# Designs tried in a protein design run: designed miniproteins, single chains. Part 114

Each design is a single chain, and the fold is of that chain. pLDDT is the mean over its residues in the fold that is shown.

## One batch from the design tools (miniprotein)

Design m3960
Fold by ESMFold2-Fast:
Structure m3960 (fold): chain A 87 residues (1-87)
Amino acid sequence: SAEHEALLAELEALVARAEAALAGRDFDTLRQTFLEIRRLSLEGRRRNLPTTPRSIAVERRALGILARLDAEDPAAARALLQEMAAL
């Protein structure tokens, strides 16, 4: 649906922002962006949005950013994961 496509496009834009923030070592923007990704992902589940190849690709990209953060700054990665889990 158009609603599903719009939500996926928003998630893709947020993932791109998170990747740029990590590359620029802007951890405040990275943190804020991942909290937005988490909230939007929970909203998608609440609305029973289907799992698609596009949604899987977005999730894999987000996990790749978190893995890169963990390799660079494991304390920041742990703090972010705890904060996201609290949502």
Scores: mean pLDDT 87

Design m3961
Fold by ESMFold2-Fast:
Structure m3961 (fold): chain A 96 residues (1-96)
Amino acid sequence: RPLTEEEKEKLEKAEKLREEVVAEVAKKEDAEEIEIDEEAERLLNEISKEYVAEGKKVTIDELIEAVEERLEEEGVEEERKEKLLEAVRKLLSKLE
């Protein structure tokens, strides 16, 4: 079906709004939290290993910054990126 310019704008706005609603609903689901936590743990382990291999001092703030930079390079969606960063912060708090 050919879409008008107005219909395209409405669909794009509706899609963004739906993504926000889906993200809020998904945040309530344990299954997605487990997936995010697992991905965050993998990212943390990879980045931490790279820093140790370089012989650099690794701080919590530096690890969080490195994770954020890596997620930007991989083109991860901003919303998922925020969830992963939050999970990384929680994991680092446990690894003290």
Scores: mean pLDDT 68

Design m3962
Fold by ESMFold2-Fast:
Structure m3962 (fold): chain A 88 residues (1-88)
Amino acid sequence: SAAARAALEAEIEAKLAELEKKKKEAGKEYPSLEEMREQLREARRELEKEGRFDLAEKLDEILENSHSSEEMLNNALRLQYLEFQREL
């Protein structure tokens, strides 16, 4: 379990670092706060359809309490990380 968790953490960190590197290298703009809110609202609706109400509720909290696109993205990625841990 500890080895599996470490492997998943390393995989997620590697994926996040790769995305961050690509964004910096490309000069890619982060999505606007409005665009991020729309994407998270869509994800929330999909979670409800899948019966994952606990995650939908956590996305509602992120949508209400995030004040920037960076903060909202970071919170959404943390939620995704916790979901991956649950599937181990």
Scores: mean pLDDT 68

Design m3963
Fold by ESMFold2-Fast:
Structure m3963 (fold): chain A 94 residues (1-94)
Amino acid sequence: SIKEEIQQELKYAQLMLEQAQAELERLQKLPESPLVKEAIAKYQEAIAHFQEAIALYEKALAGDLSAIPAAEEALAKGLEALTEATKLESEYLK
């Protein structure tokens, strides 16, 4: 059902939020560098988008199905920012 699909997307957004928050916490403990600062900014961007996606998916589960396209866009933006953050982190670890 559509409700089960929304519940799966909500769970996925919550897992991605937890991952981004854990990585942000780790990076904040590292010595200051330009790459670390940029990665922190991208994790913060990802977190904001995942929080927006979660709120919109919860709105959809409450009966406002018109929230789904905005939720999907927020999730996609969060995943893009997370991908950029992980690339910057990988560059730092070289």
Scores: mean pLDDT 89

Design m3964
Fold by ESMFold2-Fast:
Structure m3964 (fold): chain A 76 residues (1-76)
Amino acid sequence: NVEDAFAKLINSLKKEPKNYSALGQFIKDYQPELNNGILEQLSNAVKEYCSDELDLAFSIIKPLLNDDQYRYLQSC
């Protein structure tokens, strides 16, 4: 499920910060299931593990989300 997959993503980012491959794959696999709660947690994780490359991280995320999801993610 999306919660288990998100936990695996967090573990991947803890071991390898800026693992954009794992980040992109999670969003591709679960995009339709990403509600506001998960998007807020995803925003927080990106800010924690990709803090020195936020523009790059968001540029990778943007094409993988719909406009409403991306706007909400940026508002967090």
Scores: mean pLDDT 85

Design m3965
Fold by ESMFold2-Fast:
Structure m3965 (fold): chain A 59 residues (1-59)
Amino acid sequence: TITTRDEPLSEEERQAVRAAVDAEIAHLLKEGRITPEDAARLRKSVDALIERGRPVVTE
């Protein structure tokens, strides 16, 4: 086990965050507030943040 200050999000947390972000992006697209290219960029940024995890001390 690797002890680190960055802890990966759980599978449930990752799915919840992605679902919430996807819903928000869909809403913004429906309103014409962002472009499909902006939506794709936002999804990639969110995926990168999910991959990095959150900073937490587990010691």
Scores: mean pLDDT 70

Design m3966
Fold by ESMFold2-Fast:
Structure m3966 (fold): chain A 65 residues (1-65)
Amino acid sequence: SHVEQLLRQMQEEVARLREEARKRAEEASQLSPDVAEAVLYLSQGQVLSTEHRLRTAVDNAARQS
């Protein structure tokens, strides 16, 4: 069904975001509190907002490091 397809896509995106978040957060976690905040948004299940915030935080942390 359409709902099952969307759930599968969301699960795959969440898994991908978690893997990416762990990798990038490890690279910049000590440099920016924004990274920790982005991870908290991920834990709330807000996939799109989480990915955007995390990428922004990582990019900013990389520039500040």
Scores: mean pLDDT 63

Design m3967
Fold by ESMFold2-Fast:
Structure m3967 (fold): chain A 67 residues (1-67)
Amino acid sequence: SALAERLRELDERYERGELSDEEILAEARRVGELLLQKVRENPEGLSVEEVEAFVAEQLAALEAALA
């Protein structure tokens, strides 16, 4: 649940105005890297390609939402 915890922490900091849009994007990329690393180490039940696509989609959606 490290990924969920990190995302909630980022969301909370953003809501409190502690993170700028630029910092949110940087942290989202970091979380995406962590997710991909996790899946590569233990791909059981997960498709690396699906996770990579999911991360790319989420980052694109976040960039669009911030623009």
Scores: mean pLDDT 72

Design m3968
Fold by ESMFold2-Fast:
Structure m3968 (fold): chain A 89 residues (1-89)
Amino acid sequence: SMAEKEQKLLEEIYKKIEEISKKMEEIAVNGPTIEKLEELLKELEELKKKIEEALKEIKDEEKKKFLEKLKESVEGAIELAKKLLEKLK
């Protein structure tokens, strides 16, 4: 069903958010390194791709608005991570 397809896409996005949160907590506790920031950036880029895929499939307007806002937040995080990487290199 469409509801099952939408739910699976959202579950994949939530799982990726949890993976990113864990990496961000590691950086907050032990400090940033080039390797940790590159891994974080990779995960953020993967999350962005999953959001873009979900936006093509999801028809619910409120869920689309949520995903669009989430995409903007992820794009901002990518820019900040890239700037921090440039300062450490």
Scores: mean pLDDT 85

Design m3969
Fold by ESMFold2-Fast:
Structure m3969 (fold): chain A 61 residues (1-61)
Amino acid sequence: MQQQLQQLMKEALETVDRAVALGVDRSSAYDGAADWIQDKLTSQGHPDLAKQAQQQLQQQK
């Protein structure tokens, strides 16, 4: 697996944890993180990785 995907997934999950700690609904926090990582990977030319990352975050809900 590409190191960039692992790093972005870690950042997305850390963002979810912080958002939930601040009172954001867990489902909404995961939706926001999934949108962020999808946009980031797609803009970097990795749409297949973006789809994979979104699916992994959806499984964590």
Scores: mean pLDDT 77

Design m3970
Fold by ESMFold2-Fast:
Structure m3970 (fold): chain A 85 residues (1-85)
Amino acid sequence: MMEEELEAKIAAYEAKAAAAGWTPDGKYSFSEEEWREALREIRETEDEALEEELMERLKNSDAETRRAAMRVLFEFMREEEAREE
């Protein structure tokens, strides 16, 4: 997939998060590594409940953690889309 599209999606989601009133000073902070591990587990198990839990944590995270999570999520989605042909 085109990197330009991925970059635009990340920027758009950051803007949406701010516009939607998501708090920038959440209680949780996670590294990109932690997000990658969690998404890997979702990929292996396809567990919707685990995905919902991550979304809840994302909403209660700070802006920096949220941006990092979005980058990892889009990388994951891009890889999945490539596997679908």
Scores: mean pLDDT 64

Design m3971
Fold by ESMFold2-Fast:
Structure m3971 (fold): chain A 80 residues (1-80)
Amino acid sequence: SDDEIMERISELTTEFMEAYKAGDVEKAKEKYLEIIDLITQLEGYESPLLKEFKEKIKKAKSKKDLDDVFAWAAKQGSAR
């Protein structure tokens, strides 16, 4: 079950990267939000950081907004 979820995350990561490189903001958001939902399912809860990340992605309107959100997320990971 967990292996199936991890395989789906890998597939979605590829789809996200393709959409993101193409500048398809809405498709990139859709794929990444699905990844976060699957991570939440694996963990059995949604951490405050993942919840904030998800909300920031939902509010992004451009590729620049997504770039800013991912830069924020990377900084959170580096600080912990």
Scores: mean pLDDT 83

Design m3972
Fold by ESMFold2-Fast:
Structure m3972 (fold): chain A 75 residues (1-75)
Amino acid sequence: SVASVDELLEQLEQAIANGDVATALVIIEELKRRAPFLSEEEREKVIRLLTKIVNDPSVPEVVKRAAREALEALS
């Protein structure tokens, strides 16, 4: 992937804000694929945003499920 982790996190926040489920799922899957290769700083940023998504009552369950799976890959 050509996008940086910071760019993916910004795009994920925008997708969630816009209710763009398809884009949110694609970005979460990309972050999950990158999990073994993330720096400590990148891992911390990803965990923070995914945890926020899991705890947000306005986010659809399909997106929360993907975020929980990505968090497990980051543990």
Scores: mean pLDDT 89

Design m3973
Fold by ESMFold2-Fast:
Structure m3973 (fold): chain A 86 residues (1-86)
Amino acid sequence: SKALTELDLSGLPDDEILAALEENPELEYLSLTNCTEVTDATLELVAKKCPKLKTLDLSGCTKVTDAGLVALAKGCPSLETLNLSG
């Protein structure tokens, strides 16, 4: 199967998110809306595995801090849209 460029993982548990990130290095769009277990460590993995990311939706990801956002900025230089609402 071909790697996806767009993926909606909204509301999914962290183990399914981590597996999807490993399989889809060409991601340009990722939704993690209401993934309440997502942490800065999850964002560090996003930054490492998905360097082509252009849009990330983190709405409702209440455990994310500035440390995770710094990791995204370093690993995803093409990031154009970041949604942090919630």
Scores: mean pLDDT 83

Design m3974
Fold by ESMFold2-Fast:
Structure m3974 (fold): chain A 96 residues (1-96)
Amino acid sequence: MEEKIEEAERLIEELRERGDERGLDIVAAASFIAQEIIAASGYTDEAQAEAVELVLRAARAAVEGLSVREIAEIMGIPESTLRRYIRLVRERRAAA
C-alpha cells in the first residue's frame, strides 16, 4: 500500500515537472472521486485500498498521455463522471 502511494506521488510530480495541466486536472479529479468512495464506504480499509489503486491507475494513464475516455475505462468509471470532476477541479482552480 505505501509503495503504491509513493508511486502515485512520483507520477504526480512528473506531471507537475512537465507542466502537464491536463494530466494534473485528471489526477485531481481521480483524487476527488477516491475521497467520495472512502466517505461513502465509511472509511473502511477496503475503500482506502480501492481509492489508492484508483488514483495510481489514473496517474499512470495520465503520464502516458491517454485520453479521458481511456483513463475512465482504466479507472472503471463512466467517462461522463470523470469529465464532471475534471470540470469541478478547473472551476475550483479558477475561483481560487
Scores: mean pLDDT 81

Design m3975
Fold by ESMFold2-Fast:
Structure m3975 (fold): chain A 91 residues (1-91)
Amino acid sequence: MVADVQAQIDAIIDDLFSQLVDIIKNNSDPAEVQAKADQLFAQAQAQINALISQLSDPADQAKLQQYANNRLDFVKSYIDALMRMREWVER
């Protein structure tokens, strides 16, 4: 069901966010953080796409894809803001 898939998407994104925060906290090299972040985003996107593809209704697929994209964009913006704040403080 759409609600079950949305809950799984939420769990994937929550895990992604937790891992990204840990990487930023434990790594001082922005290039290493970026490389690890790119890998985690790619893995999360692949898992989300696989879940959405199991739905038979194209309208439900589009709705969940938009929902997932909005949440991933938020996570990316938040992580970018944390990285900028860290760089500013290190000056």
Scores: mean pLDDT 81

Design m3976
Fold by ESMFold2-Fast:
Structure m3976 (fold): chain A 60 residues (1-60)
Amino acid sequence: SIAELQKEAQERLQAILDEVKALNARKSDLSPEEIAKLKQEINDRIIALSKEVEAKYAAL
């Protein structure tokens, strides 16, 4: 079901949030360029997960 797919996606997203916490803890020690790159990498992974969920939903 869609609800099962969303729950699975949420659990996988939670793992990415752990890396967001790590990035936030290091913001003051990183250059703006490094912060921007890490944010983009994390955001790309979130978008990829979202698209995967959308693709599975659309295949129904």
Scores: mean pLDDT 80

Design m3977
Fold by ESMFold2-Fast:
Structure m3977 (fold): chain A 65 residues (1-65)
Amino acid sequence: SMAAEEAQRKEEEKKQLEAQRKKIDATLGALRDAAAHTRDPALVKRAQSIERVLKEVEDLLKAFG
C-alpha cells in the first residue's frame, strides 16, 4: 500500500506540473501578443523570462516521465 500511495502522489505531482506548464504557456502567448502590438521592450523581457521558466518546468516533467 505504501508503494501504491507513493506512486499516486508522484502521479498527482506530475498532473500539477502539467497544469502549471499549460498556465505558463497561455501567459507567454498573451505576453507575445501584447509585445507584438505595443512593441514594449519590458514585455519582450518578461516573455523571455517566462520562456526560461517554461523550459525548467519541461525539464521537471521529463524527470517525472
Scores: mean pLDDT 75

Design m3978
Fold by ESMFold2-Fast:
Structure m3978 (fold): chain A 94 residues (1-94)
Amino acid sequence: SAEELKKRIEELSERIQELAERAAEALAAGDYARAAELLREIIRLVEETIELLKELIPLASPEEAELLEEAIKHLEGLLEQLRRELAAVEAKAA
């Protein structure tokens, strides 16, 4: 159902925020290996969030669908940024 998808997206958003805080702490501490691990998990959860948002579009009103499409584009941009950050962090961990 749409409500189950929305609840899953909310849970993923909370988890992403928690992991992002931990990744920032790891980076500040110079723990690049831990930061890379956390960034990989964040990337996985963002990818999952994008797929759930895509599943929600056909269940939404036209107005809601437009907002969901904008959210997907924003997250796709964030995903590319996170992948670049991961590459930089992995280089420092090696």
Scores: mean pLDDT 90

Design m3979
Fold by ESMFold2-Fast:
Structure m3979 (fold): chain A 62 residues (1-62)
Amino acid sequence: SIDDLLKELDTDGDGYLSGMEAIELAKKLGVDPRELINALFDATGDVSRVSVATLKAILESL
């Protein structure tokens, strides 16, 4: 599930993912990394660090 992948990529358990980790998640889900990064930038303005909750909401909207 998306939740399992998010937990696996959140290796330090701080509830945030880097932009690189978000790209890896997109690849695993078959989502275009460009679409994900653009959606993250539109929503937060910062792709260097994104909350797991925000990332999940965006992925569910794509």
Scores: mean pLDDT 76

Design m3980
Fold by ESMFold2-Fast:
Structure m3980 (fold): chain A 81 residues (1-81)
Amino acid sequence: SAEEAKKAAEEAYQQQLTLARQVGKQMGEQLFKLYEKNPEEAEKLVKRLKELANKTSELSRVAMDALIETLEKLKEKKEKA
């Protein structure tokens, strides 16, 4: 039915958002490793990625936000340790 198709599409979209967030988090963890070796280059990369996110779809923005938030959280945790 049309209603079942709509529900399936909405569930698929939410699953895509969840996966985008997961990918962003993993990329954020990798960028934190770069930050530990070269903080200036990591910060420049984050700035460029933020600019790119403004020109992409919602899925890309969600992934990029998760990446940036993960990186910033790991940076703060390291600085406070």
Scores: mean pLDDT 80

Design m3981
Fold by ESMFold2-Fast:
Structure m3981 (fold): chain A 64 residues (1-64)
Amino acid sequence: SRKETIEKALVEAGVDPDKAREIAEEVAKIEDPHEAASKAALLAVAEGASPEQATKVAGAVMES
């Protein structure tokens, strides 16, 4: 599912699993792929992901 894809991308970016699940649930509610990708990248950086890892998260969200 879209939520599972987002959650996996966040965990792979180094976000804590419990926080990744929470963020994925919130981001999955955003229907626009560009808005969802931007929000996921921003929250990943806030949780300590590098800009490179945040870019990968955004890419995964866009493909979901």
Scores: mean pLDDT 83

Design m3982
Fold by ESMFold2-Fast:
Structure m3982 (fold): chain A 97 residues (1-97)
Amino acid sequence: MRVKLRIVLEYPKGSREEALKLVTETVIEIMNLARKKAAEVGSKAQFTVIREKEKVILEIEMDVNSMDEVEALQREMLEAAKKAGLKATVEEPEVLA
């Protein structure tokens, strides 16, 4: 099945340079987690990065075998953000096909 996932990462307060570095590194880590999962089903993950004043929104479109795989990936994404000390939220997954 094809799904669209959204994770929102908030910029921490303080140095703009440090905030940008932390969020950028975390986005790359999350993208790599999604790429690995998509590769397991013989697919490719597509990404859209939306940069706002106080947050970054990462949209991920990918194929998965089940909704359980989506839940596992969302947990891994939130854990990556928590490890980086960032506030993150995931939205309800959208089933596209």
Scores: mean pLDDT 85

Design m3983
Fold by ESMFold2-Fast:
Structure m3983 (fold): chain A 83 residues (1-83)
Amino acid sequence: MVTTTETEVATIEREGDRTTITWKDGRVYDVVGDRGTDADGTPLAFTVASVTDVATGERTWGGGVRESADGSVRNELAEALAK
């Protein structure tokens, strides 16, 4: 079987530095971080400081800005937020 890590976003709610992402599979992420604006004013590039799974209350990165060694998960999240 082929496993594809592609989670479709159902809704995105933005409030200041906080972004709540609801995925079509039912997961809800509360994302805290600063956001930049593209030169053309298109959907913002997002810098993730911490990610909290709202359903479980678990934090992925915690306080401050942290990155995985590979950075792959951050790129996926940034792409999802841009949609």
Scores: mean pLDDT 50

Design m3984
Fold by ESMFold2-Fast:
Structure m3984 (fold): chain A 99 residues (1-99)
Amino acid sequence: MSVTQSPSSVTVAEGGSATLTSTYSGFSGKVEVSWLQQDASGTVRPPPYGRAKITTDEKNKTSTLTLTNLKKEDSATYFEVVTGKDGTKTGQGTLLTVV
């Protein structure tokens, strides 16, 4: 099982948008895909409500998190979490910096 995220880091101006991609492999059967945001204080929460769109392509085993109208408080590490019958795997994270 593996979960691989790209890019490793991205810097975007306030009001801009960012696209984060993750690919998973080595899972058997159905999977559940979620995305999490972890800020600099270590607080884990869902991606920004109303400004985050998650699209998962189960056929290609790829999930995309699109963030729009970015604010400085959206600066965080974003993780994809994939859960299958073989267990749970979390990606290495993408560091988003909003300037």
Scores: mean pLDDT 85

Design m3985
Fold by ESMFold2-Fast:
Structure m3985 (fold): chain A 61 residues (1-61)
Amino acid sequence: SDLTDADMAKVRAKLAELKAKNSPLFKELDVDGDGTLDADEWALLAKRLKEVNYDIDKLFP
């Protein structure tokens, strides 16, 4: 896997923060609007992370 457990923990922490703040960025990532990311949504997020060279701050400006 291209993502480490530490990278995934960072992503989950940012997503939890955005969800708690009812952020439009979280709503964009949660395509189904269920408030949770399924395996397919996580795969899409992982692809986006790879495109920004795992710079989480660029995904969540």
Scores: mean pLDDT 65

Design m3986
Fold by ESMFold2-Fast:
Structure m3986 (fold): chain A 86 residues (1-86)
Amino acid sequence: MAEEYAERAIEEAKKGNGKKAGRYAALAGEAARRAGDLEAARRAVEAGLEAVKSSKGKEAPYATGGAIAGIGASTEVGLKEGKKAG
C-alpha cells in the first residue's frame, strides 16, 4: 500500500497535480510508518520531493506539506529500525 501511494504521488507530480502528489506522498509516509517499512518510507520521501519540484503557484504549499509529512513519518521508521537492529 505505501509503495502504491508513493507511485501515485510521482505520477500526479508528472501530470503537474502538485496538491494530489503531496497528498499521496503524505499517505505513503503514513502507511510506511504504520508498517515499519523502511524501503516504503524512503520511497515516500522521494515522492514528496518530486511533488515539491513539480508544484507551482497555489499548489506548492500543499505539496510541501505532504513532503514534510512523508519525511517525518520516514524518519520515525528509520529511527525505530536503527534502534531495533542495534
Scores: mean pLDDT 70

Design m3987
Fold by ESMFold2-Fast:
Structure m3987 (fold): chain A 89 residues (1-89)
Amino acid sequence: MSAEEYRELGERYEREGLRAYAAGDLETAVRHFELAARYYEKAAELGDKEALELAASSYRGLAFVLEQLGRHEEAARAREKAEELLKKY
């Protein structure tokens, strides 16, 4: 897959995560934001430098939803991942 295809997948899962969150399906929102972040990371690895900021943003969104679920340790890890990505590039 190309960087462009991975970015499109990231954007799709980010939209689905937002829809799930709006519907109150927090567990589905977690899964979709996690997928969005991972696809944005793959896009960045293939040269889409803007996708690093998108991945970091998706990890912050993931952390926010995880905190609402009381999953504080996982939320902390997601925030740490976002910070790590921004430090690397």
Scores: mean pLDDT 87

Design m3988
Fold by ESMFold2-Fast:
Structure m3988 (fold): chain A 75 residues (1-75)
Amino acid sequence: SKASAELLAAVDAHRDRLTPREAAALRLFAELSPTHGAGTTLRKVAEELGVSVGAVARAVRRALAKLAALGAITL
């Protein structure tokens, strides 16, 4: 989707402003979310990264907050 493409572009443009986990989690979430519901997407990202669902949720939330603070995305 357009929103997912915008998130991917924002992550790639501001990768130096995100932790490696935040960048990886949000990028995978954006890639998978058009095909799956949010809960299913978080689980799949957690499986891919080898971390807990809670760790993915925190990483995605923090990455979105950082990108919004930079004006890169609108929440």
Scores: mean pLDDT 80

Design m3989
Fold by ESMFold2-Fast:
Structure m3989 (fold): chain A 73 residues (1-73)
Amino acid sequence: DEELRKVVEEIKEMVDKAIAEGKPVDVEKIEKLLGEVLPEWSKEKLRKIAEAAAKAAASGMSIDQIMEIVKKL
């Protein structure tokens, strides 16, 4: 899924930048990005996925690993 990969790449860039700058990760922005490619998912589910994706990115997981987490949730 090309659109999902693009969103996961943006999530990883956002998390990496936040960590490098010592700022909090914008989970609300991540939720919005995921909602653009997963519009059928509830807002509660999108928030849980956004939190899981942000945590995975912060722990140094690859784009492919983060995509698998998003797909399985």
Scores: mean pLDDT 80

Design m3990
Fold by ESMFold2-Fast:
Structure m3990 (fold): chain A 95 residues (1-95)
Amino acid sequence: SMEKEKEEYVKRLVELARKLIKALLSGKVEEAKKLVEELKKLRDELLEKGIKLNTFEIGIEIGLLGIVRGVLKLIGEEELAKIADEAIEILQSAQ
């Protein structure tokens, strides 16, 4: 079922986004970079399959990453903030 496949992709994207948020808040630059690359690969799979994820759950993760980005900029963590920006763009491109 295409709906079941979409649900599995939403679950995988949400899990990766939550792991990324944890890495960003923990200052783990290399872990955050690896998680962004995993998000890119997952987004590329979605694009190749023609699947769009216009879900409330993905919107929540974009919002949370936006808040985390704001906090990182406030405390001067420029590299981590840029990683958060990249993740937001990846998730938006999956919608």
Scores: mean pLDDT 86

Design m3991
Fold by ESMFold2-Fast:
Structure m3991 (fold): chain A 107 residues (1-107)
Amino acid sequence: SQQQQLDQLIAFYDRLYGSTSKDVFDLFLSTTSLDQLDQARDKIHARLRDWERRRIAQGADPDIVDEIRRTMEKQVDRIVDEMRDILKNSDRSVILQAQELVRQQYS
């Protein structure tokens, strides 16, 4: 059970490292509770809204930028939902162990 939880957490972070920015990866790597996960989601959504405003200010097409931002939000929400399920089904000690192993692997 704990080994299966550890393997699932490491596999999650390995996929995440290949598919997200370093900033997003680091937010999820520091997330150990459902409350922290909700805070991470809110922070990422706020950054996406800020990114959209900056792109429009730089002369990007608002409709294209809105479509990209919505697509990115949907991808973030899928990651959040996967992590929520993992956190609900994993011991805190296993979460902390997985996060430490992943930190050693990637930094």
Scores: mean pLDDT 88

Design m3992
Fold by ESMFold2-Fast:
Structure m3992 (fold): chain A 86 residues (1-86)
Amino acid sequence: SLLEEELKLAEEESELYEEYKKKIKELTKKFDEAVKKGDKKKALEYLDELIKKADEAVEALKSPLLQALFRIARGVAKIAKKNIEK
């Protein structure tokens, strides 16, 4: 019943999940635009904000499933940051 409990919790937090997902998606779009313009400084700033928002989402959410999704997003952003910083 752990799976049923997790699915129920994820459904109960769906609105909060969608709010953080929208923020991450917006920051990802701004990051992509900064990369296309060759603005490394802005690209790094958007990645830092994305990491911060992903961490805020993990703290705000109780669902381990939804927390895991934002931890993955955070990890991807950290890898992107290292690749740009070299």
Scores: mean pLDDT 87

Design m3993
Fold by ESMFold2-Fast:
Parts: structure tokens; C-alpha cells; sequence
Structure m3993 (fold): chain A 110 residues (1-110)
């Protein structure tokens, strides 16, 4: 479950990078049964880590938020994740960044 979710997030990050080069915007919607302050904080960290706009929505609000973003020209990706799953994913990402000597934002050359 976590490995599949991490793989989907990596694919979204790659598509977001390509979309930015093409002048397009990408948004990620995280669907959760409960929108907590903790989940919103984790989504903000994830947004910074991937350089993608991240929003947390309840299942009943998903279609409305997706349509709003698509009307604004966003390519929208959707995942379902709990607070604990996002915490685990961010810990994996943090360790990978530390191991590679990279932090956000990355230092530009010169």
C-alpha cells in the first residue's frame, strides 16, 4: 500500500515537472474521510517537497474541487491517503533527500 502510494506520488512529481516546462499547472488532491489540521500541515510539506499544489478534500467535495481546478487550467491527480500514510511517505522522502545531500529549495548552480 505505502509502496504503491509512493510510486504514484513519484509519477505525479515527474508529470508535474514536465507540465511546468510546458507552461501547465498541476494539482494533487488528497482524499480523506477527515480534514484535520495535521493532515493539512502534512499536505503543505508534501507540496513543498514535490513543487506541486496539494489540496486535502473529503470524498463528497472531490468532484467540486477537481472541476474548479480543471477550469483554472490545472491537470488534476487524485490519491486517497490517511494522516499516518502521509507521515510515512514524508519520512521516506526526507531520508532520501538527506542521503542525497539535497534539501528544499535546491541550491541553483552558481
Amino acid sequence: NIEELLRKLREIAKRAAIAKLEGRKVALLIVSDEVTEELLALAEVLSDAFGVEVYVVRKEDLEKKKKELEKQGYEVFVIEASTSQLQEILEIIRKQLEENGAELPPEPPV
Scores: mean pLDDT 74

Design m3994
Fold by ESMFold2-Fast:
Structure m3994 (fold): chain A 94 residues (1-94)
Amino acid sequence: MEEIERLRAELEAELAAFNARIQAEWDARSPSMSPEERRRFELEVAIESGRRYREALRRLAEAYADVDPELAAKLREKVKELDRKIEELEKQLE
């Protein structure tokens, strides 16, 4: 489990860095954004967050495949659910 714990820590660090970047971008840009620009920014962030979370679950599923195949299968199922959600969000940008 130590290998999976390290992977989780890496994924948490990546998420923290992403959140810090998005917060800085929001703080810099949001005061001058129109409502339309804010909505677009929110959708872009939701899509990127979804893609990052989907990739994190994919990596975890691979790590669990040898240790806990049942959990790996559940994580792969969640990846498919996220793929559908990301597609829905991407359509809102069209």
Scores: mean pLDDT 84

